# Designed miniproteins, single chains, continued (2), part 91

Each design is a single chain, and the fold is of that chain. pLDDT is the mean over its residues in the fold that is shown.

## One batch from the design tools (miniprotein)

Design m7355
Fold by ESMFold2-Fast:
Structure m7355 (fold): chain A 65 residues (1-65)
Amino acid sequence: GVERAKEYLKKAREAIEKGDVERAEEYLQKAVSEAAKSYESDKDTALQILAEANELRERIRELKE
């Protein structure tokens, strides 16, 4: 659901701040999965979460360099 997706995005951001790439990627994947499940019931919020997830994915990519 949307709330679960937001919780996973928060955990992904915290993992990025700690430099924990593996956990950040895991939480990001879970956030995207939960947002996708919410697409039919809360499309606007799900799309916002997916956009934030893409931004975090780019930050994770930078950490791998």
Scores: mean pLDDT 82

Design m7356
Fold by ESMFold2-Fast:
Structure m7356 (fold): chain A 66 residues (1-66)
Amino acid sequence: EEKKKETQEKAKLLDEAGRNYVLGQKYAKEDKKKAIEHYRRAAELYKQAGYTGAAEYLEKKAEELE
């Protein structure tokens, strides 16, 4: 019943969000500034995909690294 085009757009957003989340975790120990950038980017993408809880979680992770 859901429109397949909307599902494809959300899948692309989730792929980019997941990539940024993984990079944020990887840089968290090596480069806090880069980790913060990646977490904030992932949060924006998750929010666009409708995953508000994941976005809020990642925003908190970015703040913890400050």
Scores: mean pLDDT 79

Design m7357
Fold by ESMFold2-Fast:
Structure m7357 (fold): chain A 91 residues (1-91)
Amino acid sequence: ADELVAKGNQAYKQGDYKSAYDYYKKAFELDPNPTAKQLENLGKALFALGKYEEAIKYFDKSRELYLKAGDYVGYLGSATNLSVTKNAKKK
């Protein structure tokens, strides 16, 4: 799982958002307890692919998990990504 996240991060940095999404999605599906960061990574890759409605769902869930964990910085990051994605969806 961790190796798949690392591969996804590398693909994302190289602008290969499709491969980044595929790696993050596989890591998510293999993890019985997905982290807020894993959901945020999925949202970021989907946003980069123009899949705004799907990205909104992952950012919203990531935001909720960060809040429950008391990670205020992570919460603000996912809330900002959620806002940006909603604005992008409006064209």
Scores: mean pLDDT 83

Design m7358
Fold by ESMFold2-Fast:
Structure m7358 (fold): chain A 56 residues (1-56)
Amino acid sequence: MTVKALEDQPADGEDKFFIKKGDLVTVLEEIDDKLWKVQSADGKVGIVHKKYLEEV
């Protein structure tokens, strides 16, 4: 599933990587009710809070 970043996510904490508003990422895994493991278009993998993401 491809989702779009609604706003910037800072690299906040050990497992979260920076994501920019407008970035398209692929959801790889739902870790819990708030956090998803995603892969960016650049091939980077990290954890993003789902509140920053919109399904496209």
Scores: mean pLDDT 72

Design m7359
Fold by ESMFold2-Fast:
Structure m7359 (fold): chain A 59 residues (1-59)
Amino acid sequence: SATEKLAAERELRELGEKYGKSEEEIEKGIRDVHEALDAGDQEAVRRAVAEFAGDPSAV
């Protein structure tokens, strides 16, 4: 779980740079993904990543 959270944080920061997201948007995306991971909801994780990227194909 801790390893998954670190990997998700890294991936969201890379996606944020790619899609021109602000630091605040990246931090919000990381929080949303971390909450979904803590809940064990893989569908919520995928939705959070797709919503952050603005593209469903990003997951």
Scores: mean pLDDT 76

Design m7360
Fold by ESMFold2-Fast:
Structure m7360 (fold): chain A 55 residues (1-55)
Amino acid sequence: SERGLKIAEAAKLLRDHPEMSLEEIAKKVGFKSKEEFEKAFREYTGLTPEQIRAA
């Protein structure tokens, strides 16, 4: 799953790079917008990117 690979890479970036904004992470893993990324991340993981970042 191509989307699954993008989400897995985004989850790694959220953990490894707390300095990166959600917009930067979304762009880096190939989403067109932060909003598209947040929706896809929640649909795939059941969590928001902010929840992963805060952990």
Scores: mean pLDDT 82

Design m7361
Fold by ESMFold2-Fast:
Structure m7361 (fold): chain A 68 residues (1-68)
Amino acid sequence: DDAARSARAAAEAAARGDSAAAGSGGYIMQKVSPTEEAARYGRLAAEAGRAGDAAAAKEFQVKMQEAA
């Protein structure tokens, strides 16, 4: 239940930090397929929905659609 909140907080922190956190091994170009990326966001959306965070679930759902 806290996983979706934690994941969202981490993404938001990276956006806010923008340089320090993102620069220090934050983004690595791993060979991940678009399907895998979409699946990850779908999982986060489901977790957020299960936790009752409708706003977070919507955000992840939008990201999933963009990745797919």
Scores: mean pLDDT 62

Design m7362
Fold by ESMFold2-Fast:
Structure m7362 (fold): chain A 55 residues (1-55)
Amino acid sequence: SELGERIARAAELLRTEPDMSLATIARRVGFPSQAEFSRAFERLLGLSPRAVRAA
């Protein structure tokens, strides 16, 4: 799905770009806000973007 592709790209950026803010990642993968991005990410993967970065 298009949403799944955007979330997969965000997960890649969380791993490869440790200094990139969550707000910037949200914008780069096409979300209008960090809050909407975080909600969609957690719904699809079961973990928040912050938790994925901390792992």
Scores: mean pLDDT 84

Design m7363
Fold by ESMFold2-Fast:
Structure m7363 (fold): chain A 91 residues (1-91)
Amino acid sequence: MKELEELLKKLERELERLRRRLEELRENLSPEELEALEAALREAEELLEEAKEALKEGKLEEAEEKLLKAQVHLIAAEAELLVAERRIKRA
């Protein structure tokens, strides 16, 4: 479906944006924060790749489930990055 393909593209762009922000903040993050954020972004990447394969195979319900799960991981990572950015700006 075109809507799932559009959602996939949006989430891929969001993943790239969050990875760039993580790299910018890398030196100011604790090792634990960095590991948790890298793990969340890696999980989102894997779910997006699974969604791409499901879309190629016409498995629309599976693709939608994977995209929604990836979106949850990206939202969580963005929230953690926003908290870290605000902490850094106060220091």
Scores: mean pLDDT 84

Design m7364
Fold by ESMFold2-Fast:
Structure m7364 (fold): chain A 98 residues (1-98)
Amino acid sequence: EVVEEKTITVPILNRDGSTSTATVTVTVLSDGSVVVTTDNPQATRIQAITSDRKTAIATNGAPATITGLTPGETYTITVTVTTPDGSGSGSVRVTIPA
């Protein structure tokens, strides 16, 4: 089940010099896993990196799932969204249920 859900807006710098945005949802599950998704239909890759360097990568709109996180710990998760026209990153803090 979902314990915590946070959304962030990631700015994407496009090749033509314009900016677009991707909304990223970071979901903490009761088993201590973290699921990272984006609503951007142009996203070809999503990468999530924790402050302790655990990583998850997904392609073609699939969710990126991070496992092996320590119960009770707070992590900063940096999310990078890649589209055919550009990329952007943002970060969020989540606490793993103890």
Scores: mean pLDDT 78

Design m7365
Fold by ESMFold2-Fast:
Structure m7365 (fold): chain A 68 residues (1-68)
Amino acid sequence: SRVEEMGRRGDPAAVPALAAALTHPDLEVRVAAARALGRIGEPARPVLEGALSHPDPRVREAAREALE
């Protein structure tokens, strides 16, 4: 079902918390948050598009891969 596919792609309810994690002082947390947003898919697209302008190149790369 679509609900099972959404569960496999990640929970859209996590998008606000993951978006906040993109501003975390720890680089590894920011990169992990970008990748997690990619797993959620379309509900996270606006946040991922914003992350393409992030000052950290590793966060930008993770967002770029997630949007493919």
Scores: mean pLDDT 72

Design m7366
Fold by ESMFold2-Fast:
Structure m7366 (fold): chain A 63 residues (1-63)
Amino acid sequence: SAAEKAAEAARRAAEEGDATAAAVGSYEHGLLNDKELGLKGAEAGQAGDAEKAARYAVEAAES
């Protein structure tokens, strides 16, 4: 559920053009399960790739 919530939040942030919110959500959920994937999600979000950030958030929470 954490992965799904992080992915949904990141997807919504992408639709709104808010890469920062996507990065924060991915990083926070990643730290709970997989720090490396969480950091990759944050990096993607900072680059403005909220879809990629959402993918990493899902993977991190599933780890």
Scores: mean pLDDT 62

Design m7367
Fold by ESMFold2-Fast:
Structure m7367 (fold): chain A 63 residues (1-63)
Amino acid sequence: DFRDFANELLSRTTSPHIKEGVREGERKALELLERGASLSEAVAVFVGLVLRGLGDELDEELV
């Protein structure tokens, strides 16, 4: 379920910065789930890394 969501975001994104954020977010979120962390905690980490990638994309385009 969570992997499907991450893969769907990757397929819809053309930005390399956002793709990197999604890939790193998926990896770290799955690592947390493997350790028994809650789904909401894993999602929060994933979203944070995706937003970091989006920030990098916007900063590069705006400046």
Scores: mean pLDDT 73

Design m7368
Fold by ESMFold2-Fast:
Structure m7368 (fold): chain A 67 residues (1-67)
Amino acid sequence: SAEKLEEMKAKLEKDVKGVLETLPLSEEEKKEIEELLKKALESKSMEELLEKTGELLEKIKEIVEKL
């Protein structure tokens, strides 16, 4: 349902903001994560949200592996 989609988006936004506050990110890395988060939050379906969340998590993984 639309309500479940919005709930999942709210949880994702909260979790990603926690990552941005915790990790010693450059301004460029922070901007990249924020742009991917924005794309995920614009998702119109659960399938799109999961795909965009996957892209976001992969980017966070790449950044963490370089720390």
Scores: mean pLDDT 83

Design m7369
Fold by ESMFold2-Fast:
Structure m7369 (fold): chain A 62 residues (1-62)
Amino acid sequence: GVVPSAETLKSLPPELLAGLIRSELDAGDVALARALLEKVREEGVPLPEEDERTITAELEAL
C-alpha cells in the first residue's frame, strides 16, 4: 500500500483514519500501519483516543 498525503489524511473523518490503520494491520502490513500512524501523529491529525490506544497496543505486541 501507499501512505496517503497529509491533505488526504486531514480530509478523512478520524474514525476512517483509524479504520485504514486497522485494515493494514489485519492485512499483515505492519510496516504500512506504523507509517500511517506515524504520519497521522506528525501531521497533528487526532485519532479517537480508544482507537489510538488499541492500535498502539497491537503494534507494540507485534
Scores: mean pLDDT 78

Design m7370
Fold by ESMFold2-Fast:
Structure m7370 (fold): chain A 63 residues (1-63)
Amino acid sequence: SRELEESKELLLAMSDQVQEVIDAVIAAKKAGASDEEIEEIRREKGEEAERELQKLLKQLKKK
């Protein structure tokens, strides 16, 4: 059904966004970033991910 396809698409998008945050944190740790710098990276990347997912959710809900 349409709802199942929408749920699958949202879950895949969430998975991709989570991976982007994980990759950014790992890269920062390897570069010697402080705990405070890592928290800031998590926040910034988390906000970007949430914004993209909210856009997708709005598109799916309005159609």
Scores: mean pLDDT 78

Design m7371
Fold by ESMFold2-Fast:
Structure m7371 (fold): chain A 95 residues (1-95)
Amino acid sequence: AALTPEQAELRREAVRRIQELVDYAKEKGLSDDEIARIAHLVSRAFAEVLRRTTDPEKAREALDAIYETAKQGIDEGLSVEEIEARLREEVERFL
């Protein structure tokens, strides 16, 4: 089945947030490998939320929360594994 206009827009928002996070991580001096791993984890978290959430407002709130969680983890100098754990907890809050 085709995506609804709202579902298509949410997926575009998810892509934009990943691009913003990649740019942010580059500015913070993360390695290409760390950036790729974090981007993959965030992409996975976004996909899980968008798959399970039918409410566009809740989906947007979840994308915001996941994005901010990843960004804060980068700011705190957390390992990729620690960021993954925090992202998992944040996704569960919206399921």
Scores: mean pLDDT 84

Design m7372
Fold by ESMFold2-Fast:
Structure m7372 (fold): chain A 89 residues (1-89)
Amino acid sequence: MIDEAEVLTSLALITAWLAIEAARKGDWEDARRLTELLARLAREAVEAGASEEQREVIAEALREVAEAAREAGDEETAELARRAAEEVE
């Protein structure tokens, strides 16, 4: 059986990496869209029964997205990622 929480956690981490790259390149539209997708994947992973360790990894990834967005000057995307990190802890 495919572990839905494991798949969603993996997708969230990949999405976080793409969001960080978009933010660093100054691609604010892609960074925002990817961060919105990341927040949804994080919520779905929790709903699918993500472990405490999986939730901590997702929350850390969201915090890294928030920091990258803030360094790029995208405060809206940074706040979105920060709030999503708080919700999955």
Scores: mean pLDDT 86

Design m7373
Fold by ESMFold2-Fast:
Structure m7373 (fold): chain A 79 residues (1-79)
Amino acid sequence: MKKVTETRTFDLTMDGAGLEALARQAAEESGGDVTVTFTSKDGSLTDTFTYNAETGRVSPSGVTGPTQGKVTITVTREL
């Protein structure tokens, strides 16, 4: 059995709750662990958090309100 990593990237305005919602949806669809990385448009903020749908989640620490930037969602699952 081999682990496969799937990555999706978006340019949008997002807050911590929105990032958590994206991670939750990706975890529910895949059944795997999800890592979300957010980098603000001005480059001043980069946050990464991992969401595990069974164990719990860790919210981003620096994204508290709507922030323009790039979101990368990485899903790891076994084939």
Scores: mean pLDDT 67

Design m7374
Fold by ESMFold2-Fast:
Structure m7374 (fold): chain A 67 residues (1-67)
Amino acid sequence: SAMEEKYRKSLEVALEALKKGDLVTALAGLHEALKLRPDDEILKQALEAARQGDIETAIELLEKALK
């Protein structure tokens, strides 16, 4: 569905931004994904990890979500 494609694209944007050290873009992508799936616990954990500067955990959680 179009929402699933937007969700996946938002996660891909966030993941690439985290890998590049672009935290502003990463947080924006995570917030967009969370708007599409507000009850997604993995996204909430990834967003919290990114906010705390735990970039490795945020990347692992997003890669798991895209699997």
Scores: mean pLDDT 84

Design m7375
Fold by ESMFold2-Fast:
Structure m7375 (fold): chain A 118 residues (1-118)
Amino acid sequence: MTREELEELKRRALSEDEAVRREAVRELIELLKDEDPLIRAEAAAILGEVGLERAPEAVEPLIEALKDEDVLVRVAAARALGKLGDPRAIEPLEKVANDKSADADVRAAAREALEKIR
């Protein structure tokens, strides 16, 4: 996946055409499992920008991305969940925010996300 391909996918995900948008959101959700952590982090960020009204199916995959092996992916997932504002993310984000063994940047992102949802 190139940066140009991600920018095109982002434009499709923000499209007014529901079919184009739905396909792009599905592809972004699949990219949350990509081998490249930078691709996973960018996919999470784009899903947060698409918003809850247009990508409600992204919430559960982003909650799973809070457990990603890469710190940048976990931060991006927490921020995306905060932007989406879906209350399904509250308990997963509280667990991350209160986990003293988790990375400090991930905990901070989870706390910020909780303030946006509440």
Scores: mean pLDDT 86

Design m7376
Fold by ESMFold2-Fast:
Parts: structure tokens; sequence; C-alpha cells
Structure m7376 (fold): chain A 59 residues (1-59)
């Protein structure tokens, strides 16, 4: 489950023009923040995916 969401986030960030290293760092920061804040990483990544997909709809 989590690995699938991670892969989707990395793909969407790269489609938006982020370098793979930058995309990975953003993902790591969000996961670290979720762990520190007691937020479910699945919930956080799902929200991020929804936001990124909305931005890409402008095609």
Amino acid sequence: ELDKLREEVLKLLQEMGADPEVAQRILDEFLAAAEKGGIDPVELLQSLIDSLREALKAR
C-alpha cells in the first residue's frame, strides 16, 4: 500500500518538472513530518496525490 503511494507521488512530482532527487527528498520530508506529527502516511500521501493530479488536469 505505502510503496504504491510513494511511487505515484514520485511519478507525479517528476511530471510536474521536479528532479528525481528533489522528488525523493520532498517525499522523505512528508513521511518524516507524518511520523513526527502522528499523521497516517497513507492519508498524507493520498492527499498529496489528489493535489498533484488536480494541478496536472490543466493539460
Scores: mean pLDDT 78

Design m7377
Fold by ESMFold2-Fast:
Structure m7377 (fold): chain A 51 residues (1-51)
Amino acid sequence: DKKKKLEELKKKLRELGLPDSLIYLLDPKNRERVERFLSGLTPEQIREMRR
């Protein structure tokens, strides 16, 4: 479960053009917030953000 969430976060970061290591640079509390934010995004929303 946690492995799948980490893989999903890395995938979403790559789609946004951000390095997947960004997750490891955040404070533990901020990592949880980023995880919730990214998990709430649909592929369509990520695509729109890139426009």
Scores: mean pLDDT 65

Design m7378
Fold by ESMFold2-Fast:
Structure m7378 (fold): chain A 93 residues (1-93)
Amino acid sequence: SSEALDEIMASEREQALRDAAGNFRKAAEYAKQGNVREASIYTTAAMLLLAATGEVPKEAMEAVRQGIKALDAGDYDTAAEYFEKAAEAVERA
């Protein structure tokens, strides 16, 4: 029985998902400020945390893609909305 290991791994995955959602919310805050550099750093950190769980929710990946597109276009409010949607998608996973 690997029950104890399974519980530890589930707890670590839940923490990684919470940290990823937090980093997406930080990306949204920096995007609202027009701080493209910090928004990109926090988006990358969130994506690395999601990759460490072995899966990335499709909804979060699509939201990140749209957020980056908006950020590149200088549409900072739209970028922030998509990074918030990425956080919400991760919290539902």
Scores: mean pLDDT 86

Design m7379
Fold by ESMFold2-Fast:
Structure m7379 (fold): chain A 56 residues (1-56)
Amino acid sequence: GFLEDAERALKGAEEATTRAQALAALHEAQSLIDMGASGEALKLAEEAVRVAQEKL
């Protein structure tokens, strides 16, 4: 579901060690937002976007 996908996107962003990994996490998180993630899932997806962007 959206919550589990957002948790994975955030973990991917936090653990990203390469530009490619950071971009993958960013795209996954943005996709969840675009698909209508809400509540806690939206908050985690937005945090994943921010963390990934800090690594780019």
Scores: mean pLDDT 85

Design m7380
Fold by ESMFold2-Fast:
Structure m7380 (fold): chain A 82 residues (1-82)
Amino acid sequence: MSPRLKVTMEDVKTIARVIALGAKAADPSTDEAALTEALEELMTRQVRETGEVSMADLQAEAARHVSPAAAARLEAARAANE
């Protein structure tokens, strides 16, 4: 099962930025600003409902903002952890 992280609203901004920077470093074509905004929206909704964030949902959202090759590597890494 995909792990969940217990996070606060302040953590949402920090986590979104870190993930976006990591994605940009792995794939320079990544729109860092768009990815950061999408991750903040996703995490904010989940934190308001459960107080937790789904790692699988974060990975899926990040994959939409990177190249197909980078998205395939993310999916392979996810599969290897199952």
Scores: mean pLDDT 74

Design m7381
Fold by ESMFold2-Fast:
Structure m7381 (fold): chain A 114 residues (1-114)
Amino acid sequence: KLTEGYIHLLAGISYYGKGEYDKAIEHFERAIELLKDIDPDLAARAYFYLGEAYMKKGDYEKAIQWYEKALELATSLKFKAKIYRNLAEAYEKLGDTEKAEEWRKKSDELEKQI
């Protein structure tokens, strides 16, 4: 149910805030499973937080993968701008300065439209 998916999203955010990234990941994965076919925007948020958890674990390539999944489902310009900023940070951590600059420019351009 939508409610169950949302509860897992909130539980994941709580564990993320405590630095318990592996538990956060389990809850975000469950939220995605429950939400992807019924609420793509909430699923996009779960994908985004999954990317955030992998950023904290230093797995920047997985973080990029999950941010790209969040971007596919996101409809809000404000949320897309946030995803672009996080993609830029992940690419910067990988040393891909050119892609990092590209995503920063996309974020800045969307923020002008909000």
Scores: mean pLDDT 87

Design m7382
Fold by ESMFold2-Fast:
Structure m7382 (fold): chain A 66 residues (1-66)
Amino acid sequence: GEELARAAEEAAKKAIEAAKNGDIEKAQKYLDEGHKSLRLAIQAGDYEAAARGAKAIGEALKAVLE
């Protein structure tokens, strides 16, 4: 649980940082890693980790695409 939530949150932070540095390709790769961690949390039935991951990825996606 907690490790998957942290992995998704960390991937989201790295995606935002890569986008701020103009590295859109790296930002996309980090978003993909965050989505992978979110999917694993859902498959594990860890809804708390899934909710945290979804929120972090959603915020990163909004920041990257604006």
Scores: mean pLDDT 81

Design m7383
Fold by ESMFold2-Fast:
Structure m7383 (fold): chain A 81 residues (1-81)
Amino acid sequence: GNEEARRLAEEAARLVQQAQEALRQGRYEEASRLAQQARDLGMEAVRLGTGEELLRGIGMAIAGIGLLFEAGLKLGRPPAP
């Protein structure tokens, strides 16, 4: 396997978990930044040929984060205290 792709995928998964935690705490700006970083690393891992299962998990988590952030914006509450 490609060691770099594996490491990028693992880092992306960690960032997704951190972004979900930030969203639960109402830290939307940090969650958005972490989700963006996870997305970028996940895309790089795809380019390098990483495992489908890990990428599927990352994609689902990022989609969920995006939905929650979108809901916050629709309510006029983009950041949370």
Scores: mean pLDDT 67

Design m7384
Fold by ESMFold2-Fast:
Structure m7384 (fold): chain A 55 residues (1-55)
Amino acid sequence: MRREAVERAIDRIIENAKKYKLPKDLAIKTVKAFAETFGVSEEELEEAIKRINEL
């Protein structure tokens, strides 16, 4: 997956978690599964988890 598309997909997951008030644990699990599947860097994964925890 292209880097730009990966970043947009992560942003979408976080936005949906905020909009639909998803449990933070579920949102984190979703982002981790996405990162494992599409080869997201550890730094990008940690930033996404931080953003979810700040919701």
Scores: mean pLDDT 77

Design m7385
Fold by ESMFold2-Fast:
Structure m7385 (fold): chain A 70 residues (1-70)
Amino acid sequence: SVGEKAREEIEKKAKELGLSEEEKEEVLKEANQVSTEARRANPSMSDEELAELMKEVGVKKAEEIAEEKE
C-alpha cells in the first residue's frame, strides 16, 4: 500500500541517519499520529495525500533527531 511504502521510506531514512531503534519508533509514532489527526480534520483526504504527509513528517523528525546529535 501507499502508506506501507511511506513507512518503509521513513524507516530507511532513520537507518541512513543512524537513529537508534527507540528513536525510529518515536519517529514512526509521530508520523502515525499526524496522519491520524489529518484524516480526522479532513476525512476526504486521499490515502496518497496521507502517505505523503506521513513521509514528510517522519523524514523531518528523523532529520531533527540526527541534527540534535551533532
Scores: mean pLDDT 81

Design m7386
Fold by ESMFold2-Fast:
Structure m7386 (fold): chain A 60 residues (1-60)
Amino acid sequence: SRLEKLREELERMREELERIREEIAKEKDPKKKAILEAVKAILEGAIYFTEELIKRLEKE
C-alpha cells in the first residue's frame, strides 16, 4: 500500500540521517562538513514532511 511504502521510505531516510551524522562527526574538512550539514538539513526536512504526510493519511 502507499502507506507501507511511505513508512519504508521514512525508515530509510532515518537510517541515512544517522549515517550522515556519523560522517559529520568524522569529517575534518570544513567545506565537506558544510556540504554534509546542508544534506542533513534537507534530509531532516524530508523526514518531517514524510512523517506529517503519514499522519494525515492514517486519519482516513
Scores: mean pLDDT 86

Design m7387
Fold by ESMFold2-Fast:
Structure m7387 (fold): chain A 80 residues (1-80)
Amino acid sequence: MSADEKLSEAIREARKLVEEAIDYEEQGNTEKAKELRDQALELVEKALRDYHGFPEDEARELAERIVNLLENVVKEERKA
């Protein structure tokens, strides 16, 4: 499995965690929603560091951007 495949897999898993986080947020379980969102963020950050060699600061910033994008995409899909 290549670095690109590993990152793609991590983003796919992060999307599932974000979808679940939004479900808990809608149910009023903000604690569980935050835990799942934090797990998604950590998963993407680790993949960027471990498989693509991004330094910690850049990996964290990019992971935040990716998770925010996933959250926005999922929320828009649910409005349709």
Scores: mean pLDDT 82

Design m7388
Fold by ESMFold2-Fast:
Structure m7388 (fold): chain A 73 residues (1-73)
Amino acid sequence: SLEEKVKKAEEEVKKQGLTNADAWEKMGDAYYEAGKFDEAAKYYRLASAIYRQQGDTEKAEEFDKKAEEAKAK
């Protein structure tokens, strides 16, 4: 379920000290699958911002596109 996917992403952040980008990516995907497109766009934008800050421009652009796609739904 959406709730289970979000909880798993949160647990991975706590356990491994993963970057916020990893958690936001998983949350965005979970909300998109649940049809909550505005929320998905929000989390994809957060992931994009962090990837850009880390120098991963290709990933940042990919998540910007995902956010735009979700917002257009």
Scores: mean pLDDT 77

Design m7389
Fold by ESMFold2-Fast:
Structure m7389 (fold): chain A 69 residues (1-69)
Amino acid sequence: SRLEELKRRFAELLEQFDEALEKRDVEAAREVVEEMERLIREAEPVDPEFAEKMRTAVEAARREIEELE
């Protein structure tokens, strides 16, 4: 289903985000967050509850990037 595909893509982005943080690659981490936000926009009309959970994850990700400076 579309929702299952969106969940899989988001999980892949979370993995890419963790890798960028491990490398301390702020630019790569920001690009991943931007892709996450695009995916959330795609998810909103499909499952608003899933989109909301993903927004919470993106907020946490943005804070982690800020801590890297």
Scores: mean pLDDT 85

Design m7390
Fold by ESMFold2-Fast:
Structure m7390 (fold): chain A 83 residues (1-83)
Amino acid sequence: GPSKEELEAEILLAMSRMMVAIMKLILKRAKPEKKEKLEELVKKAEELVKKLEEAAKKGNVEEARKLLEEVLKLLEEADKVFE
């Protein structure tokens, strides 16, 4: 089975994917004038998830945690834009 580090990194990846899914729901429900900014934030988050997928494959928990924190910051920015 996977190492403990590989499992931890995969959990962080799953969390990042959930955050992007939430951001996409925010985007769908947003007013037209806010959609362009929210689309930019979603694209940035998807790019971070791709980097996190590579970190997870290597069992790099430290990099995965850092990337998840960056995705969370984008989710927080999306919530502020949605207001």
Scores: mean pLDDT 88

Design m7391
Fold by ESMFold2-Fast:
Structure m7391 (fold): chain A 68 residues (1-68)
Amino acid sequence: SMEEAEELLRKGEELIRSGGDLNEAERLYEKALEIARELGDEELAKRALEKLIELGVKQLEEAVKKSF
């Protein structure tokens, strides 16, 4: 449901904010995106995709820092 997808997005955001597992946050966002696609909710799918992109940028930044 839409409510389930919203809760998954919220939990992912809390994990990132608290310094938790970024891979777990990714799974939560991917699940929210899956629900949005099943519902045909383009706005919710866009929000989930934006969260995944933001997370991907953070993961890339961490990888770059480890390279130097």
Scores: mean pLDDT 83

Design m7392
Fold by ESMFold2-Fast:
Structure m7392 (fold): chain A 107 residues (1-107)
Amino acid sequence: SKEEEWIKRLKEAGFSEEFAKAAVKVLNYLKEKGYISDEQAEKAIEALINTSPIELEVYRALALMYSHIENLPEEYVDEIAVVLFLESKGYITPEQAKEIIEEIKKK
C-alpha cells in the first residue's frame, strides 16, 4: 500500500517505526478530511526525510510541552510533532492543526 511505502521510506531515512506510523496516520487523516492532496502528502514525506535532526527535535520538544500542558499521554508526542511540522511548513492551517490535535485527544 502507499502507507507501507511511506513507512519504509521514513525508516530508511532513519526515523523510528513508531514515528513513521504516526506521520502516515496524520497524513491519511488530512487526506480523508480533504485538507491536503496526494501530491501534498508526498511532498510532506519528502520534507520530513530532508528535515535536519535538530529541527525535528524542536517540533518533538514543542509537542512534549503541549502534551504536558493538555495532560495528554506522551505516546501522542510523535503525532503532535508531525502536525506542528506540517503547520510550520504551510501544508495545513493553524485551524486545521488544532482540529487534528483535538481528534488525537479523543483516542
Scores: mean pLDDT 83

